# Ledger of designs, part 39: designed miniproteins, single chains

Each design is a single chain, and the fold is of that chain. pLDDT is the mean over its residues in the fold that is shown.

## One batch from the design tools (miniprotein)

Design m1334
Fold by ESMFold2-Fast:
Structure m1334 (fold): chain A 74 residues (1-74)
Amino acid sequence: MLLERVERLTEEAAAALKAGDLERARELLEELTRAATEYARELEKETGIEGLAERVEAHARALGEAALAAAEAA
C-alpha cells in the first residue's frame, strides 16, 4: 500500500536523521517525497482535487530540506 510505504520511509528517515547519517537520510527523504507524491496523485484521481500531488511534493521537499538542515546544525 502507498500509505504504508510512506509511513515506513518516514520512520526510516527519522532514524537516519537521529543517527546523524545524513547521506542515508537524504536518500530516504527523496524516496519519501516520491511515495507521498504517488499517494497524493491517487487521492487527486479519487477526489478530483487538482494540484494536490504537486502541493504535496513541494511541501515534502521543503520539510525534508528543513530536517536535513536541522540535523546538520545539531
Scores: mean pLDDT 81

Design m1335
Fold by ESMFold2-Fast:
Structure m1335 (fold): chain A 92 residues (1-92)
Amino acid sequence: AREELRALLIAAARAKGLDEATARALAERFVRLLEEAGVPFGVAVELFRTHPYEAVATFVAYMLDREATLKELEEANPTEGQRAALERAEKL
């Protein structure tokens, strides 16, 4: 799972024109952030593939500060990807 998530993040960064070294550094920072937040890498991989940008970012924010993230999203009319990420986070 960890290596799979890292590979997906590297591929996404390189698709945006970033070099391999920069892509690897960004992927490592993101993986560490998810690990610190206690997010299972398998769940992050699934969310990234189905709702790539919004779901993973929202899921991480939710795991770090659940109450503040929920209040902000309720006020902002969350996207389908953000709602999917929250549903997955609540099942953890």
Scores: mean pLDDT 67

Design m1336
Fold by ESMFold2-Fast:
Structure m1336 (fold): chain A 57 residues (1-57)
Amino acid sequence: AAPIPLSAEQQELITRGRRLMDEHPEDVEAVARGVGLILRAIGDAVQADLEARRAAA
């Protein structure tokens, strides 16, 4: 489990990215797109966590 909480939207993006990789493991383009969605979701989660910490401090 990640130390940074993920929103429902971010979790859905990760699920979609993983699904693309699972359904099209031989398609390099689909795998690359899936990885991109996962990285974007993680980046958004990190930014949201940093903003929440600054607002709470």
Scores: mean pLDDT 77

Design m1337
Fold by ESMFold2-Fast:
Structure m1337 (fold): chain A 93 residues (1-93)
Amino acid sequence: SKLTISVVKLYFKDKENAEKLAEEIKKYAKENNINVTDLSIREEENAAGTKETLYVVEVETESVKDAEKLAKEALKYAKENNIEVVSVEIEVF
């Protein structure tokens, strides 16, 4: 079967919040049998041209459906725990 690699990117102003949400994504993926092929946290300068450092949680999955499930759960968890997510995107390869 041809896998559709899909990456969820979640952007944070706070590294601690990025780490908390990354941990929750790992837990949710394990409990729901979603295969996360890679998960990283990176520092990125704001692409909008502000001199602000963002922390990006990147979660690689083997399907768009799994990426969408992880993004939805991450945003739900963030809202329930008062964690600010600056933006979310899903890239399909």
Scores: mean pLDDT 82

Design m1338
Fold by ESMFold2-Fast:
Order: C-alpha cells, then structure tokens, then sequence
Structure m1338 (fold): chain A 110 residues (1-110)
C-alpha cells in the first residue's frame, strides 16, 4: 500500500539521520553564507529534510524514485566536499542507505 511505502521510506530517512553525528550535514541544504553560488555546483539540491517533505506530500511514489533522490543527495555532497575526510564518511553513509533501501524493498515486496 502507499501508506506502507511512505512508512518504510520515512524509517530509512530516520535511520540515516541517526547513523552518526556527521549525518547532520545531510539534514539540510548547505548554509547560503558558506555556498552563495550553490546552483553553480549543484543543479538539483537535495537534503534529508527535502526528501522527508516529498515523502509526506506523496510526491515520491516508488522506492526507485526514493533511491534516486538519496543517490542525488550523496552525488551532490561529493561535488561540494571533494577530497576531504568527509568523503569517506559520505561513502559509508551511502552504503548504509543502499542496504536499508534494499531491506525496505524486500519488506514491501513480501
């Protein structure tokens, strides 16, 4: 059901937000004072807060759409923070996200 799908997606977002202290970097878009020209580096800005709002509004209709937005968020992070120690943290969180999405997909299709 759509309500079950929303619940599963929100549970993944909650797990990502609570994975580590560094997850805070993904909760909101970068501060405009630090990245005034964000659009020059990132065409489609995405954060966990934006993904949560899209789930709650019913804009995200499938797990594939959800996974695409999560992947876009991590790709955006890679563009903003290349060659930093946070790159390893972002890769670890992305791997965790992929595993949690796969678990959600199996639960939904069961």
Amino acid sequence: SMEELKKLMLEVVDKLENYSSESELFRRLPDPSLFPDLSKYVSDPVSLDIIREKIESGEIKTLEEFEELIDQMFENYQKLYPNTPMEAVANELRDFARKEIEKARKEYNS
Scores: mean pLDDT 80

Design m1339
Fold by ESMFold2-Fast:
Structure m1339 (fold): chain A 64 residues (1-64)
Amino acid sequence: SKLAELAALWDKVLSQVPFESEKAKQLLQENMKKRIAELASNPEALEQELALARRLLANFEAGS
């Protein structure tokens, strides 16, 4: 599903972001999963979030 794709993309993005602690990273990941579930009720917001996550991941992978 698109929600599963978004979750996987955000997991990859978050793995490339420095965090102050592992607990902070885990908390953000759980909050993002909850947010992604809420996006199921808003297809436009879901598509925008997917586009953003793909763009961020591509930027990190390009070494920018």
Scores: mean pLDDT 75

Design m1340
Fold by ESMFold2-Fast:
Structure m1340 (fold): chain A 91 residues (1-91)
Amino acid sequence: MLSTEAIAESARRAAETLREVTERAAAEGLLSPEEAEELLRIAEELERAARAGDAEAAERALGRAGSLLQEIADRDPEAFERIAALLNEIA
């Protein structure tokens, strides 16, 4: 189905973007090890949701990513601005 395919493609792209951004942000020291591990876990969840065509799983994973990114923004706004710049560059 087109809607399922669109969700799978969006989740796959989000997983790829999140993984690359997380790896670069971690390399720049913008993330704690715990934050980096959690974001990579969320990227794995998005990749699994994409393979399964599971819209609810993809939505839950994206919600968790958003919540964690908000926590990072609250902790270190400058680090978050750099992460947002990486997201815009990669996406």
Scores: mean pLDDT 81

Design m1341
Fold by ESMFold2-Fast:
Structure m1341 (fold): chain A 68 residues (1-68)
Amino acid sequence: SKELEELENKLAEAIEKGDYETAREYAAKLAKTEKGAERLKGALRNLEEVGDEKGAKAVKEGLKEGGA
């Protein structure tokens, strides 16, 4: 959905800016839905592939907070 795409884009922007607190919040919002959690798992795989440990940590914390 457009809303999930907007949240995913905001997550990516927050990670790019090094704003891991904001990234965690967007990840938590994505994790509240099954479709959002799947998108978030895709983003996590990409971050792990490029070795972004801080970004991956923010996404993992968001997944836990969102109940995924």
Scores: mean pLDDT 84

Design m1342
Fold by ESMFold2-Fast:
Structure m1342 (fold): chain A 73 residues (1-73)
Amino acid sequence: SMNAILAEAQITLLRMMAVSSRKLSPEEKKETYELMMKQIDKIRELAKTLDADSQARVEKEIKDIEKEMKKIL
């Protein structure tokens, strides 16, 4: 479905943001963290439109990103 493709695209963007944050100042890292949290909320809303298997996959990917995000602060 198109919503599944959009969710995966947003997850890919979040992964790129997490990797890129390693090169940022402490202030920019905090701003990036806040932006990523807002994007996660949007992805979770989009995921509610997907089937159960797709929702589980998206949630697993979000949790992996949240683990990486904890290293930013």
Scores: mean pLDDT 81

Design m1343
Fold by ESMFold2-Fast:
Structure m1343 (fold): chain A 102 residues (1-102)
Amino acid sequence: SMLEEARRIVAETEERLLKGEELDEEELEETARAIAIIIASQPAEDQQAAIELLRKIEKEREKLKEQNLKSAEELGVSEEKIRSWEQYEEILSKLYEILQEA
C-alpha cells in the first residue's frame, strides 16, 4: 500500500515534469520521500548500491550543473526547460538528504 502510493507519486511527478509543469516545494519533497520509500523496499545490498551512487552523483552535481547551465545558455535553450532540469536536480538533492538522515 505505502509502496504502491510511492510509485504513483513518482509516476505522476514524472508525467508532470515531462509536460513542463512547475512543482511547488511540497511536491518536490513528497516525490523525494516517495523515491526513498521505493529504495527502502529493495534488498539491503541494492539499497547500499543506490545510496553510494547518489553520493557520487551529489559530489559531481554542482560542477556538472554549472557546466550544463553555461552550455544551455550558449545553445539558446529555453528558461522553462532549464527550470525543468533544476526541478529534477532539486528532487535528487532532497532524496540524498533523506537517505543521509535515515
Scores: mean pLDDT 71

Design m1344
Fold by ESMFold2-Fast:
Structure m1344 (fold): chain A 88 residues (1-88)
Amino acid sequence: AVPEVDSPGASEELLELMKEFARALFRLLSSPNPSEEEVKEVLELFERTVEKLLEQLKKEYSEEEVKEMEEGLKKYREKLKEYLESVK
């Protein structure tokens, strides 16, 4: 095997962040009384997941495509914040 393992590590980090975000979000949405700390944790995990996702996208896609995806992710973040604030 080629001793180049660091390159796949970024994809593993993104997958782990996506899994943690999904689990935290599912737990928050399943909770009858979500706490402010749980809301903050979900938003922080979302932000970190988006950051890692954009880093991967910049390697594979053009600047125009990445900008379009970044705009979409910003809209999702804003809607997620509004939704989580409305649950409180």
Scores: mean pLDDT 72

Design m1345
Fold by ESMFold2-Fast:
Parts: structure tokens; C-alpha cells; sequence
Structure m1345 (fold): chain A 110 residues (1-110)
């Protein structure tokens, strides 16, 4: 019921814990995972994946431009939340996969 919000919070926390390098990788992996979900969700999946990909890219870019990990984490979390808000099964799955991607990216970056 609140999968998008929980996924966004998890992505945000993972990026914050990763620091500067982890936040960048969390954003990149979150975007990639959300995009992959599009192939299973039809048009709603494509919309959610686009939102998640943009948010993840924003997080990555913010971290690389020297913004604080908090700003990068917020951008990444917002992208995951936007993916979930696309609605339906595809949106929820995209948000969950985005959160998983953020956790994996944070581990790789640190």
C-alpha cells in the first residue's frame, strides 16, 4: 500500500550511508533498475521507469557536481517515489527495484 514511500525512504537512506561516492552510484543503479522494470510493465512501467531514471540521473549528477550526499540522496529518493506514483503493479515494482538498485550502488561506491 505504501511501497513507493518505503522504497523512496530506503533509496534515500542507502545513498546517504554511501557518502559522496556511494550517493553517485546509488543514483545510477536506481535509475538503471527502474528502467529495467519498464520492460515488464507496459506503458505504465515505461512512464515510471522514465521518472525513476531521471531521478536517479539527478542524484548521480548532484553527487558528481559536488552537492552534498543529502541532496543526491533526496534526488534519488524522489525519482523512486515518482516511479511508484505512476501507479499500478508496474509503478510499485519499479519503485522496489529502484530501491534495490540504490542499495547495490551505494555498496559499490563505498
Amino acid sequence: MEEGEKAAEEAYKAALEGGQEGAAEAGREAGKSSTKAASEGGKKGAIGATAGGIGGAGGWASARLGFSPEVAARDTGSGVLATGSAGGEAGKKGAEEGAKGAKEGAKKGK
Scores: mean pLDDT 64

Design m1346
Fold by ESMFold2-Fast:
Structure m1346 (fold): chain A 65 residues (1-65)
Amino acid sequence: DAKKAAEEALETLDRDKIISAFKAVMNELGMPEDEVKEKLDILNDPSNKEAQIELLTEMIEKYKK
């Protein structure tokens, strides 16, 4: 379950580590830097946990293909 994996990642990993891993995945997928920055801004907002989980879930599913 990608959503559960995203939730566990946000709870167990250091924020810097999850941001670094997420950025690496987005770069591997060829995502533009501006789009990467917008998504990283969501990950840097500690009050927006639901949006962070949704974003990570989408990226996990996109990378899995």
Scores: mean pLDDT 69

Design m1347
Fold by ESMFold2-Fast:
Structure m1347 (fold): chain A 112 residues (1-112)
Amino acid sequence: MREELERLREEIREVLERAREARTREELEEVVEELERLIERLEELLARIEEEGPTREELELLREAAKLLLEAAMELLRRVPSDDRELLLRAIGLALRAIGIIFQIEHLLKKL
């Protein structure tokens, strides 16, 4: 579990750096697609951790990964043109899903 969480966190960090450097719609769309895959993995890992009994360390690592993904989604919101409704809605969706994951993790941490 820990190695999988650490790998996911690093993958999200790499995508965040690409989001900061993205200049074209094609680059922004690629970043959105990668973040959509990564958030699905975060949601799957959270569900598995909840089923297996969460540890504080696992929840804290998952929260760090979710916060990095939120930062990447916010960076996309800054860079996506206001008239690109499709990419803007997808970036908003990513931010909302990341916030939901963070909220769920914080709730679980309070129960430990």
Scores: mean pLDDT 88

Design m1348
Fold by ESMFold2-Fast:
Structure m1348 (fold): chain A 65 residues (1-65)
Amino acid sequence: SKEEGGLAAAKYKEELIAQGLSAEEAGRLAREKFPSSEEALEVAREIGRTLREIGDEFEEELKKK
């Protein structure tokens, strides 16, 4: 759930801070590793767009060679 995802991210952030990372760095890494369900859907859509663009560029590169 969204709440459980947030708690997992918070726990991971606390562990990173305990290892000596700053709150800002730990927060960034926790967001990357444990995105919320809503954020995960947005990220999935953006990844889909990026993969299509990469695929198109790769296909064009192959056609040139």
Scores: mean pLDDT 66

Design m1349
Fold by ESMFold2-Fast:
Structure m1349 (fold): chain A 77 residues (1-77)
Amino acid sequence: SERAGRVAGAALLALSGEPEEAIELLKEAKADGEDYLILTKAALESGDREAAERVLELAKETFGKDNPYVIEMEKLL
């Protein structure tokens, strides 16, 4: 998604301060599994493993644990 950069930046900032705000941003942006994967990679690249783990849990709740992007996120963590 071409929105991925904005979603990743905004959600990463929200995850640092407010996990509830992060989930709202991801849902409002209509983020798909690929967007969550990109955000997880961005969080890991910035050294924020806790944020990456929170994004993975949100993705599991939103798309299910069998979603291909969720499986890829699990392999990164």
Scores: mean pLDDT 72

Design m1350
Fold by ESMFold2-Fast:
Structure m1350 (fold): chain A 79 residues (1-79)
Amino acid sequence: MSANRELKERAIAALEEDLKLAEEMLKKATDPKEKELYQKVIELTKKAIERLKAAPDETAEADIKKVTGEVLEELKKYL
C-alpha cells in the first residue's frame, strides 16, 4: 500500500467528517449569515471530496494542498 494512497484516503475521510459537522451546524444555525457560511462550507467540502476521489494516488499530496488552499481562499470571502 503506497503512502500516497493512505494520505488520500485520510484526507477524504477528514473532509467527510468536516462535511458531517458542517451539516449539523447548519441545522442548528438561526442567524442568516451563519446559515450562508455553513451552506458555502458544505458546497466547497463536497467539491473538494469529489476532486480528491478523482485525483490519481501519485499526485495526492499536491492535489490535497491545492484543493485545501482553494477552499480556504474561497471561504475567506465569507468571513
Scores: mean pLDDT 80

Design m1351
Fold by ESMFold2-Fast:
Structure m1351 (fold): chain A 66 residues (1-66)
Amino acid sequence: STTLHTFVHETLAQQAPSLSDAEIDTLAQDALDTAESWRVGLQLPDSLLPGLVKLAVDSALLDLRR
């Protein structure tokens, strides 16, 4: 979880450099929570969590472009 959070934070910082550290932390946590909700809801194994986290991050970045 800590490693995934760090990866998400770094990705958001690179892709949305105008965001503050607090905004990035909020979006990172939201992406992790979204991915875990998808994993549990779809009854997917923990091994797929990194892929779901990437999808949640990509979705958040798309929303920032709107």
Scores: mean pLDDT 80

Design m1352
Fold by ESMFold2-Fast:
Structure m1352 (fold): chain A 84 residues (1-84)
Amino acid sequence: DDGKLVEQAIKVLEELGYSREEASEILGTMFNLVEEGKASPSIKKAVEYIEQGRTDEEAIEALKAAIKEIKEIVEKGREIRKNR
């Protein structure tokens, strides 16, 4: 059942214009941040909506906000650590 919720979240991200590979990386980063206790409130809310299987407007807006934060973390981390 967990695999179905993750697959639904990947499909939502694909509809938002992300590739399957990008969607998987974004979701993996979100889940890792929640497990480490480092997730922002926006990321925690998006993960809760994914776990509930929600795909309504409120869930999509929360997911969009979390994706924006995740992309900034991933891209900034890659550039900064490459130069250090």
Scores: mean pLDDT 76

Design m1353
Fold by ESMFold2-Fast:
Structure m1353 (fold): chain A 110 residues (1-110)
Amino acid sequence: SKEEKIEELKKLVEEMVRARDEFTRALQAGDYDAAIAALERMVEIAKKIAEITNNPEIKKGVDELQKALEEFRKAAANGDRDAMLEAYARILDIFSRILDIVEKEIEKLK
């Protein structure tokens, strides 16, 4: 039903926010393995949102988030703090865009 899709999307948004908060905390702590794990969870949640909504802009956001994950992983392995901060900024921008699109998709289902 529409109601079931709305509840599932709301749950995935909450999980996405938690994963983003885990990513930020891990990055602040210098725990790059935990930061990468949280970012991998963000990608998997975004894939589920893309599948439910079938929205091409969210699918593009997933691809951009996967690319940012690989750039972050490479920067962390090299100890390149500037590259990590650039990837972090891009990840937050992609995250915000995905959430804005999901909110619009939820409104369409009402």
Scores: mean pLDDT 89

Design m1354
Fold by ESMFold2-Fast:
Structure m1354 (fold): chain A 75 residues (1-75)
Amino acid sequence: SKKEIEENLKKINEAFVNKDIKTLEELGKKLKKKFPELSETAFEIADAMKKGDYMKASILQLRMIGIAEDEILKE
């Protein structure tokens, strides 16, 4: 649902801002079956952060917001 997508987006954003790689990976695992694209992007953000590539992580975070907004609009 829209509400569930928004809540998970908020959690991923909070983990990203706090540089909480572990929470990003946990969210990726949780989302894998229901929201596979959000799951994949959360893992990619976590991987980029592990490698110290914060520019790539930021770009992925912005892309994820766009993907989630598109999913919400399609209903």
Scores: mean pLDDT 81

Design m1355
Fold by ESMFold2-Fast:
Structure m1355 (fold): chain A 81 residues (1-81)
Amino acid sequence: DLEGRAAAVRARMREAGLGLLLELFERQMERLRKAGDLEGLEALIDNFEAAIPVLAEIRENPPPGMTPADADRLVEELLNG
């Protein structure tokens, strides 16, 4: 159930306070969904699920000054991993 898994990822990112990364995740999800790329959707969700412990660490020890460019770079790395 990709929709259920995506909803869980969204909820966890909201809880961690990473709204910019959540916005980028939603944009990529919509792009892949419109393209009919189910394999890409599953890979994106898998990568974000694996990244949740890292996102939790950012919440515990947030570096002040994380930029939109830093968030974009993280998303690109997750898409490639």
Scores: mean pLDDT 71

Design m1356
Fold by ESMFold2-Fast:
Structure m1356 (fold): chain A 70 residues (1-70)
Amino acid sequence: SAEEEELRKILREAGLSQEVIDKVLELFRRAVQTGKAEEGINEIVALLRSEGKPKAAAEVAELVRKYLTS
């Protein structure tokens, strides 16, 4: 989807590994499927912060919030 491609672009430009990118997309898809937007965003932010990418975490959180609350 266009949303997943935008997320992949941000994460690749932030220098994250393909494994981490795939995990973020898995968490995003689960949040969409379950409707648990805040839970999914919190898990994605925690993962990206643990990878030392707090700026990417903030940017992705805002984008994912926009996608999940529309």
Scores: mean pLDDT 85

Design m1357
Fold by ESMFold2-Fast:
Structure m1357 (fold): chain A 88 residues (1-88)
Amino acid sequence: SLIVEMAGKEFLVPKSSIPDDLIVEVNGKELNLSKPEDFNSIKPGDVIKIVKGGTLTSEDLAKWKKSGVIEDISKLGSGAELKVLKVN
């Protein structure tokens, strides 16, 4: 799992929130976070940018802010950025 900062708040990103088809950009490189090699390349201080995002509803965002957990990273909009704080 990852601990990330989004819009000034800390969130847990469990592996279950990362779909197999999710493509992100980290330091100018496209990664598939469902691949162990790509996931293990992520380090604290990296910024994960969503390449092809979805639609994050106000209801989902409110839920995630309350729980501190991102339930589905693919719902984040294209260009959304997550700063990696910790890798577990």
Scores: mean pLDDT 83

Design m1358
Fold by ESMFold2-Fast:
Structure m1358 (fold): chain A 88 residues (1-88)
Amino acid sequence: SKEVAELLRKVAEALDKAAEALEAGDLEAAQKADEEAREHFGKLLPLLTPEQRAALAAALAEASKIEDEAEALRYLAEAYRRMAEEAE
C-alpha cells in the first residue's frame, strides 16, 4: 500500500529531525519534529495491519532500552523505514 509506505516514511523523517534537533540542543525544533511525527502517526495508525502494529510495538520496546534519546529516535526511524519498504 503506497499510502501506508508514504506515511511510514514521513514518520521516519520526522523522527530523524527530532534526533538531529536533540543532538544540536535545539529543544524547540525537537518539539516541532515530535509534533510532525505524531500527526503522521495519527493518520497511519488506522491503516496498519495487526502484524505492522506488532512490529512497531516491538521496535518501540527495543528503542526504550536505549538511554540516549536521539539514538532511540534514530532506531525508531530505521524501523519505520524498513516497514515502509515492506509496505510497497
Scores: mean pLDDT 87

Design m1359
Fold by ESMFold2-Fast:
Order: structure tokens, then C-alpha cells, then sequence
Structure m1359 (fold): chain A 96 residues (1-96)
């Protein structure tokens, strides 16, 4: 599978997680975001392209922010804080 197809699939998984979140299915949103982060980190370890690395890091950061919001809705404030902090560190690394 090409890296472009993998990145597209990761974006679609984030959208599915956002849909679950909007529907109040926070447990499903958490599962989709955690899966997306795990898969994105795997793809990141396999690519040498700087542009793809940047896009994957942005996807990981976005999924972490969304994961934080879902954990807040579930009342898990400690996990929410950790997810937000990890996302912020990635954005800082990227100059954002």
C-alpha cells in the first residue's frame, strides 16, 4: 500500500472518530483515535520523506487533541491532559 493511501485512510479514521464523538459515542471515538495514533506512528517509522513525516506528525497531533476532548467527556481528566500535552509538544516541534 502506498504511503499516500495510508495517510488518506488515517484521515478517514479521524473523521469516523469525530462522527462518533458528535453522536456521544466517546468510547468508540477514543478507540478510533488511539488506533489512528498507533497506525500513524507505525507509518512515520517506515517513511524517510520529510513532507510525509510532517503530515503524519500533524495527524498524530490532531488525533491526540481529539482524544483529549473525548477523555474529558468521559471524565478522565488525567488522560485528557496527557493527550493535550503530547499534541502541544508535536506542534511546538513543527514550529506551530
Amino acid sequence: MSDSVRILNLKEMIEEGEKAFKEGNYEEAIRLYELTIGMARLVLSLTDDPEEKRELKLLIAKALENLGKAYEKMGNLEKAKKAYEEAEEIYKELGL
Scores: mean pLDDT 86

Design m1360
Fold by ESMFold2-Fast:
Structure m1360 (fold): chain A 94 residues (1-94)
Amino acid sequence: KEEELRRIEEEEKRILEELEKLRKEDIEKAAEFAAEVLERIWLRGLAEKKGVSVEEVRRALRGEVPVLSDEELEAFRAARARLEEHKAKLIAEA
């Protein structure tokens, strides 16, 4: 169960390292890349884990369908919080 979530978290960490490289070039590009990480790593990872579409994952995040567990919802919220903090740090150091 949790092994797949940890795999997604590891991919997120790798992408955060790329964001720090992009920061040297363009902070706004780094912020866009953070948004792309949420869409590509977490939404697709959860969709594959649950055997549903990315659209169903987005609907579940809005509370419209019960396809995600509380653990998966909290994992996504934690990831979003980490990426928002990283983005805020990049902007603050501009």
Scores: mean pLDDT 73

Design m1361
Fold by ESMFold2-Fast:
Structure m1361 (fold): chain A 101 residues (1-101)
Amino acid sequence: MEELLEEFLRAAREGYRRGLELLARSEEELLEEVRRLARRAEEARRAGRWREAALLEAEALGLALPLAIRHGALNATEAEAEDVVERIARQATEAYLRLQR
């Protein structure tokens, strides 16, 4: 449980860090990177690579987070971003464990 949560937490945090960098340059570049990660996650799911898919989804959600906060799509501020990242990681871990048999 703990090791898996740490992996998802790293993916979501790295996504958020990269999202901040991309958003400072271009919202279009950020959205294209989110779409690229989402496509890779779907391909991994279709191939039965559930862990890879879940990690890519966590990274994509983290990457989209700065834009979601900016546009008010989340009831969260930039000061609350770490709490949202931890929530993404926990939800991804729980979702993956429900699919794992």
Scores: mean pLDDT 82

Design m1362
Fold by ESMFold2-Fast:
Structure m1362 (fold): chain A 73 residues (1-73)
Amino acid sequence: MEEKLKEIAMKEFGLKDVEIESLEEEETAPGVRVVRATLVDKEDPSKRYEASLTLEEVDGEWKIASSKVSEIE
């Protein structure tokens, strides 16, 4: 999961490498999980990003239903 969050942020903002500063995961409904993370650009630690993934369980597999990444500073 962490690696997937990093991939999405790196693709969206063209970053070479990011570090996860904080990570939260919560099951919001049966078969639905939300993962929230704060990421830091390793090349510019003043740049931070907030990422969230919504995961749904389909046929016993967890898949990404939606993703959002935003720059916060």
Scores: mean pLDDT 78

Design m1363
Fold by ESMFold2-Fast:
Structure m1363 (fold): chain A 93 residues (1-93)
Amino acid sequence: KVKEAVEVLERAGKQSQEVLRQEVPEELRDEALGTLERATEEGKKKVEAGEPLSTAVAGVMRTLADFGRRHPETTDATQKSIHIFSLAASEFE
């Protein structure tokens, strides 16, 4: 169900975008939002190409974790975003 998998990624992406807008410092906000958008679009392309939603979500979560590691002040916001994607993937089963 490619359409449903894409919709899950889009909803998780929007929820994560709200978290990042509220909690990431202003100087890193555009970079964090751009990173989330690119990761979410890559995830959508993966599910459209026939990869499992779990694989696409793992890729997004890894990208967010890497961003949080490079920018420690964003770690709480990126961890919340990782949780959003993890929960969305678990509920899609």
Scores: mean pLDDT 85

Design m1364
Fold by ESMFold2-Fast:
Structure m1364 (fold): chain A 87 residues (1-87)
Amino acid sequence: VNAEAKKLIAEAEELIRELEELAKKNPDESLRQKALNLIRTARQVLEIIRKAVEAGKATEKDVAILREIIEALRKYIEELKEALKKQ
């Protein structure tokens, strides 16, 4: 569980970096604000779970939360990429 959580945290951090780069390219302030809010929430949750992993107390629920965050990040990245293609 802890090893899986560590891997998912690393994956989420990579997706956050990709979302930040896409947000910088998007002129739509509303889409930028949504991206920034998702990034902020994701980073807060990742920090909490990272502390649980460091304590050796990560749970299956923590893994499930990480998977939900990764899914949300991936979907929003896809939406921003599609928005850029339409311009």
Scores: mean pLDDT 79

Design m1365
Fold by ESMFold2-Fast:
Structure m1365 (fold): chain A 94 residues (1-94)
Amino acid sequence: SMEELLKKANEIEKRINALEPQRDDPATLQEMIALLEERKEIYKKLIEILDKQLEKNPNDRNVQLQLNSYKNALEQTEAKIEQLRERLARLAAG
């Protein structure tokens, strides 16, 4: 359900925020990337659910706003994954 997906996304965000102070540690960066990949999949599922709802009622402004919000969250999550992967690669190179 959407409620279960949102709860899981919030728990992942809480865990990522707790790891942020240790972002210079390669093991921590790998854990953060894994959590962001999991959050990315949650946003994709939320978008799929809302797209299906919008197909049934194209004029549902609340669904459109939620869909745009999750699409933005997905884009930000993907950008952060790329940034952390680049940082991890730089640390591994010495």
Scores: mean pLDDT 88

Design m1366
Fold by ESMFold2-Fast:
Structure m1366 (fold): chain A 72 residues (1-72)
Amino acid sequence: SLAEKLAIYLKGLSLENRVELYQEDKTAPAVVVTVREFLEALPRELLEPLAEQLRKLDDDALADVAREIAAA
């Protein structure tokens, strides 16, 4: 899945811990917004290979990606 590929990619960059920190506050009002803000903060060159696929993700799919990365 795209979520699995993105989780592997971010883990390879040692960025998974930052996503986990965003997920630690389970009282946060919008997990999807938090993950989107995190991805937007990354340099474009790091996400270029996945940019087209990331653009196609809806909010539910993006939340699933965040959960898979946090669980890894």
Scores: mean pLDDT 55

Design m1367
Fold by ESMFold2-Fast:
Structure m1367 (fold): chain A 75 residues (1-75)
Amino acid sequence: MKKFAIVIEAEPSQRDKVLEEALKLAEKYGLKVLDVQVSGNTITLLVEGTPEQAKALEEELRKIPGVKSVKVIEI
């Protein structure tokens, strides 16, 4: 298992909805959420899982209405 920082930039009016959907998707794809940080409209999830699970989550996060950008960083 590897750790990833998933950095999501959300539309200001949709940040809380994006956070809720991102957490549900992380659980759906089998990633363990270790930490959640919110700074302005930027959501950072610290997750643990496989690279394949992290990539699947990245692709699904990009489909959420109100997501402006998604970046995945292996730690």
Scores: mean pLDDT 87

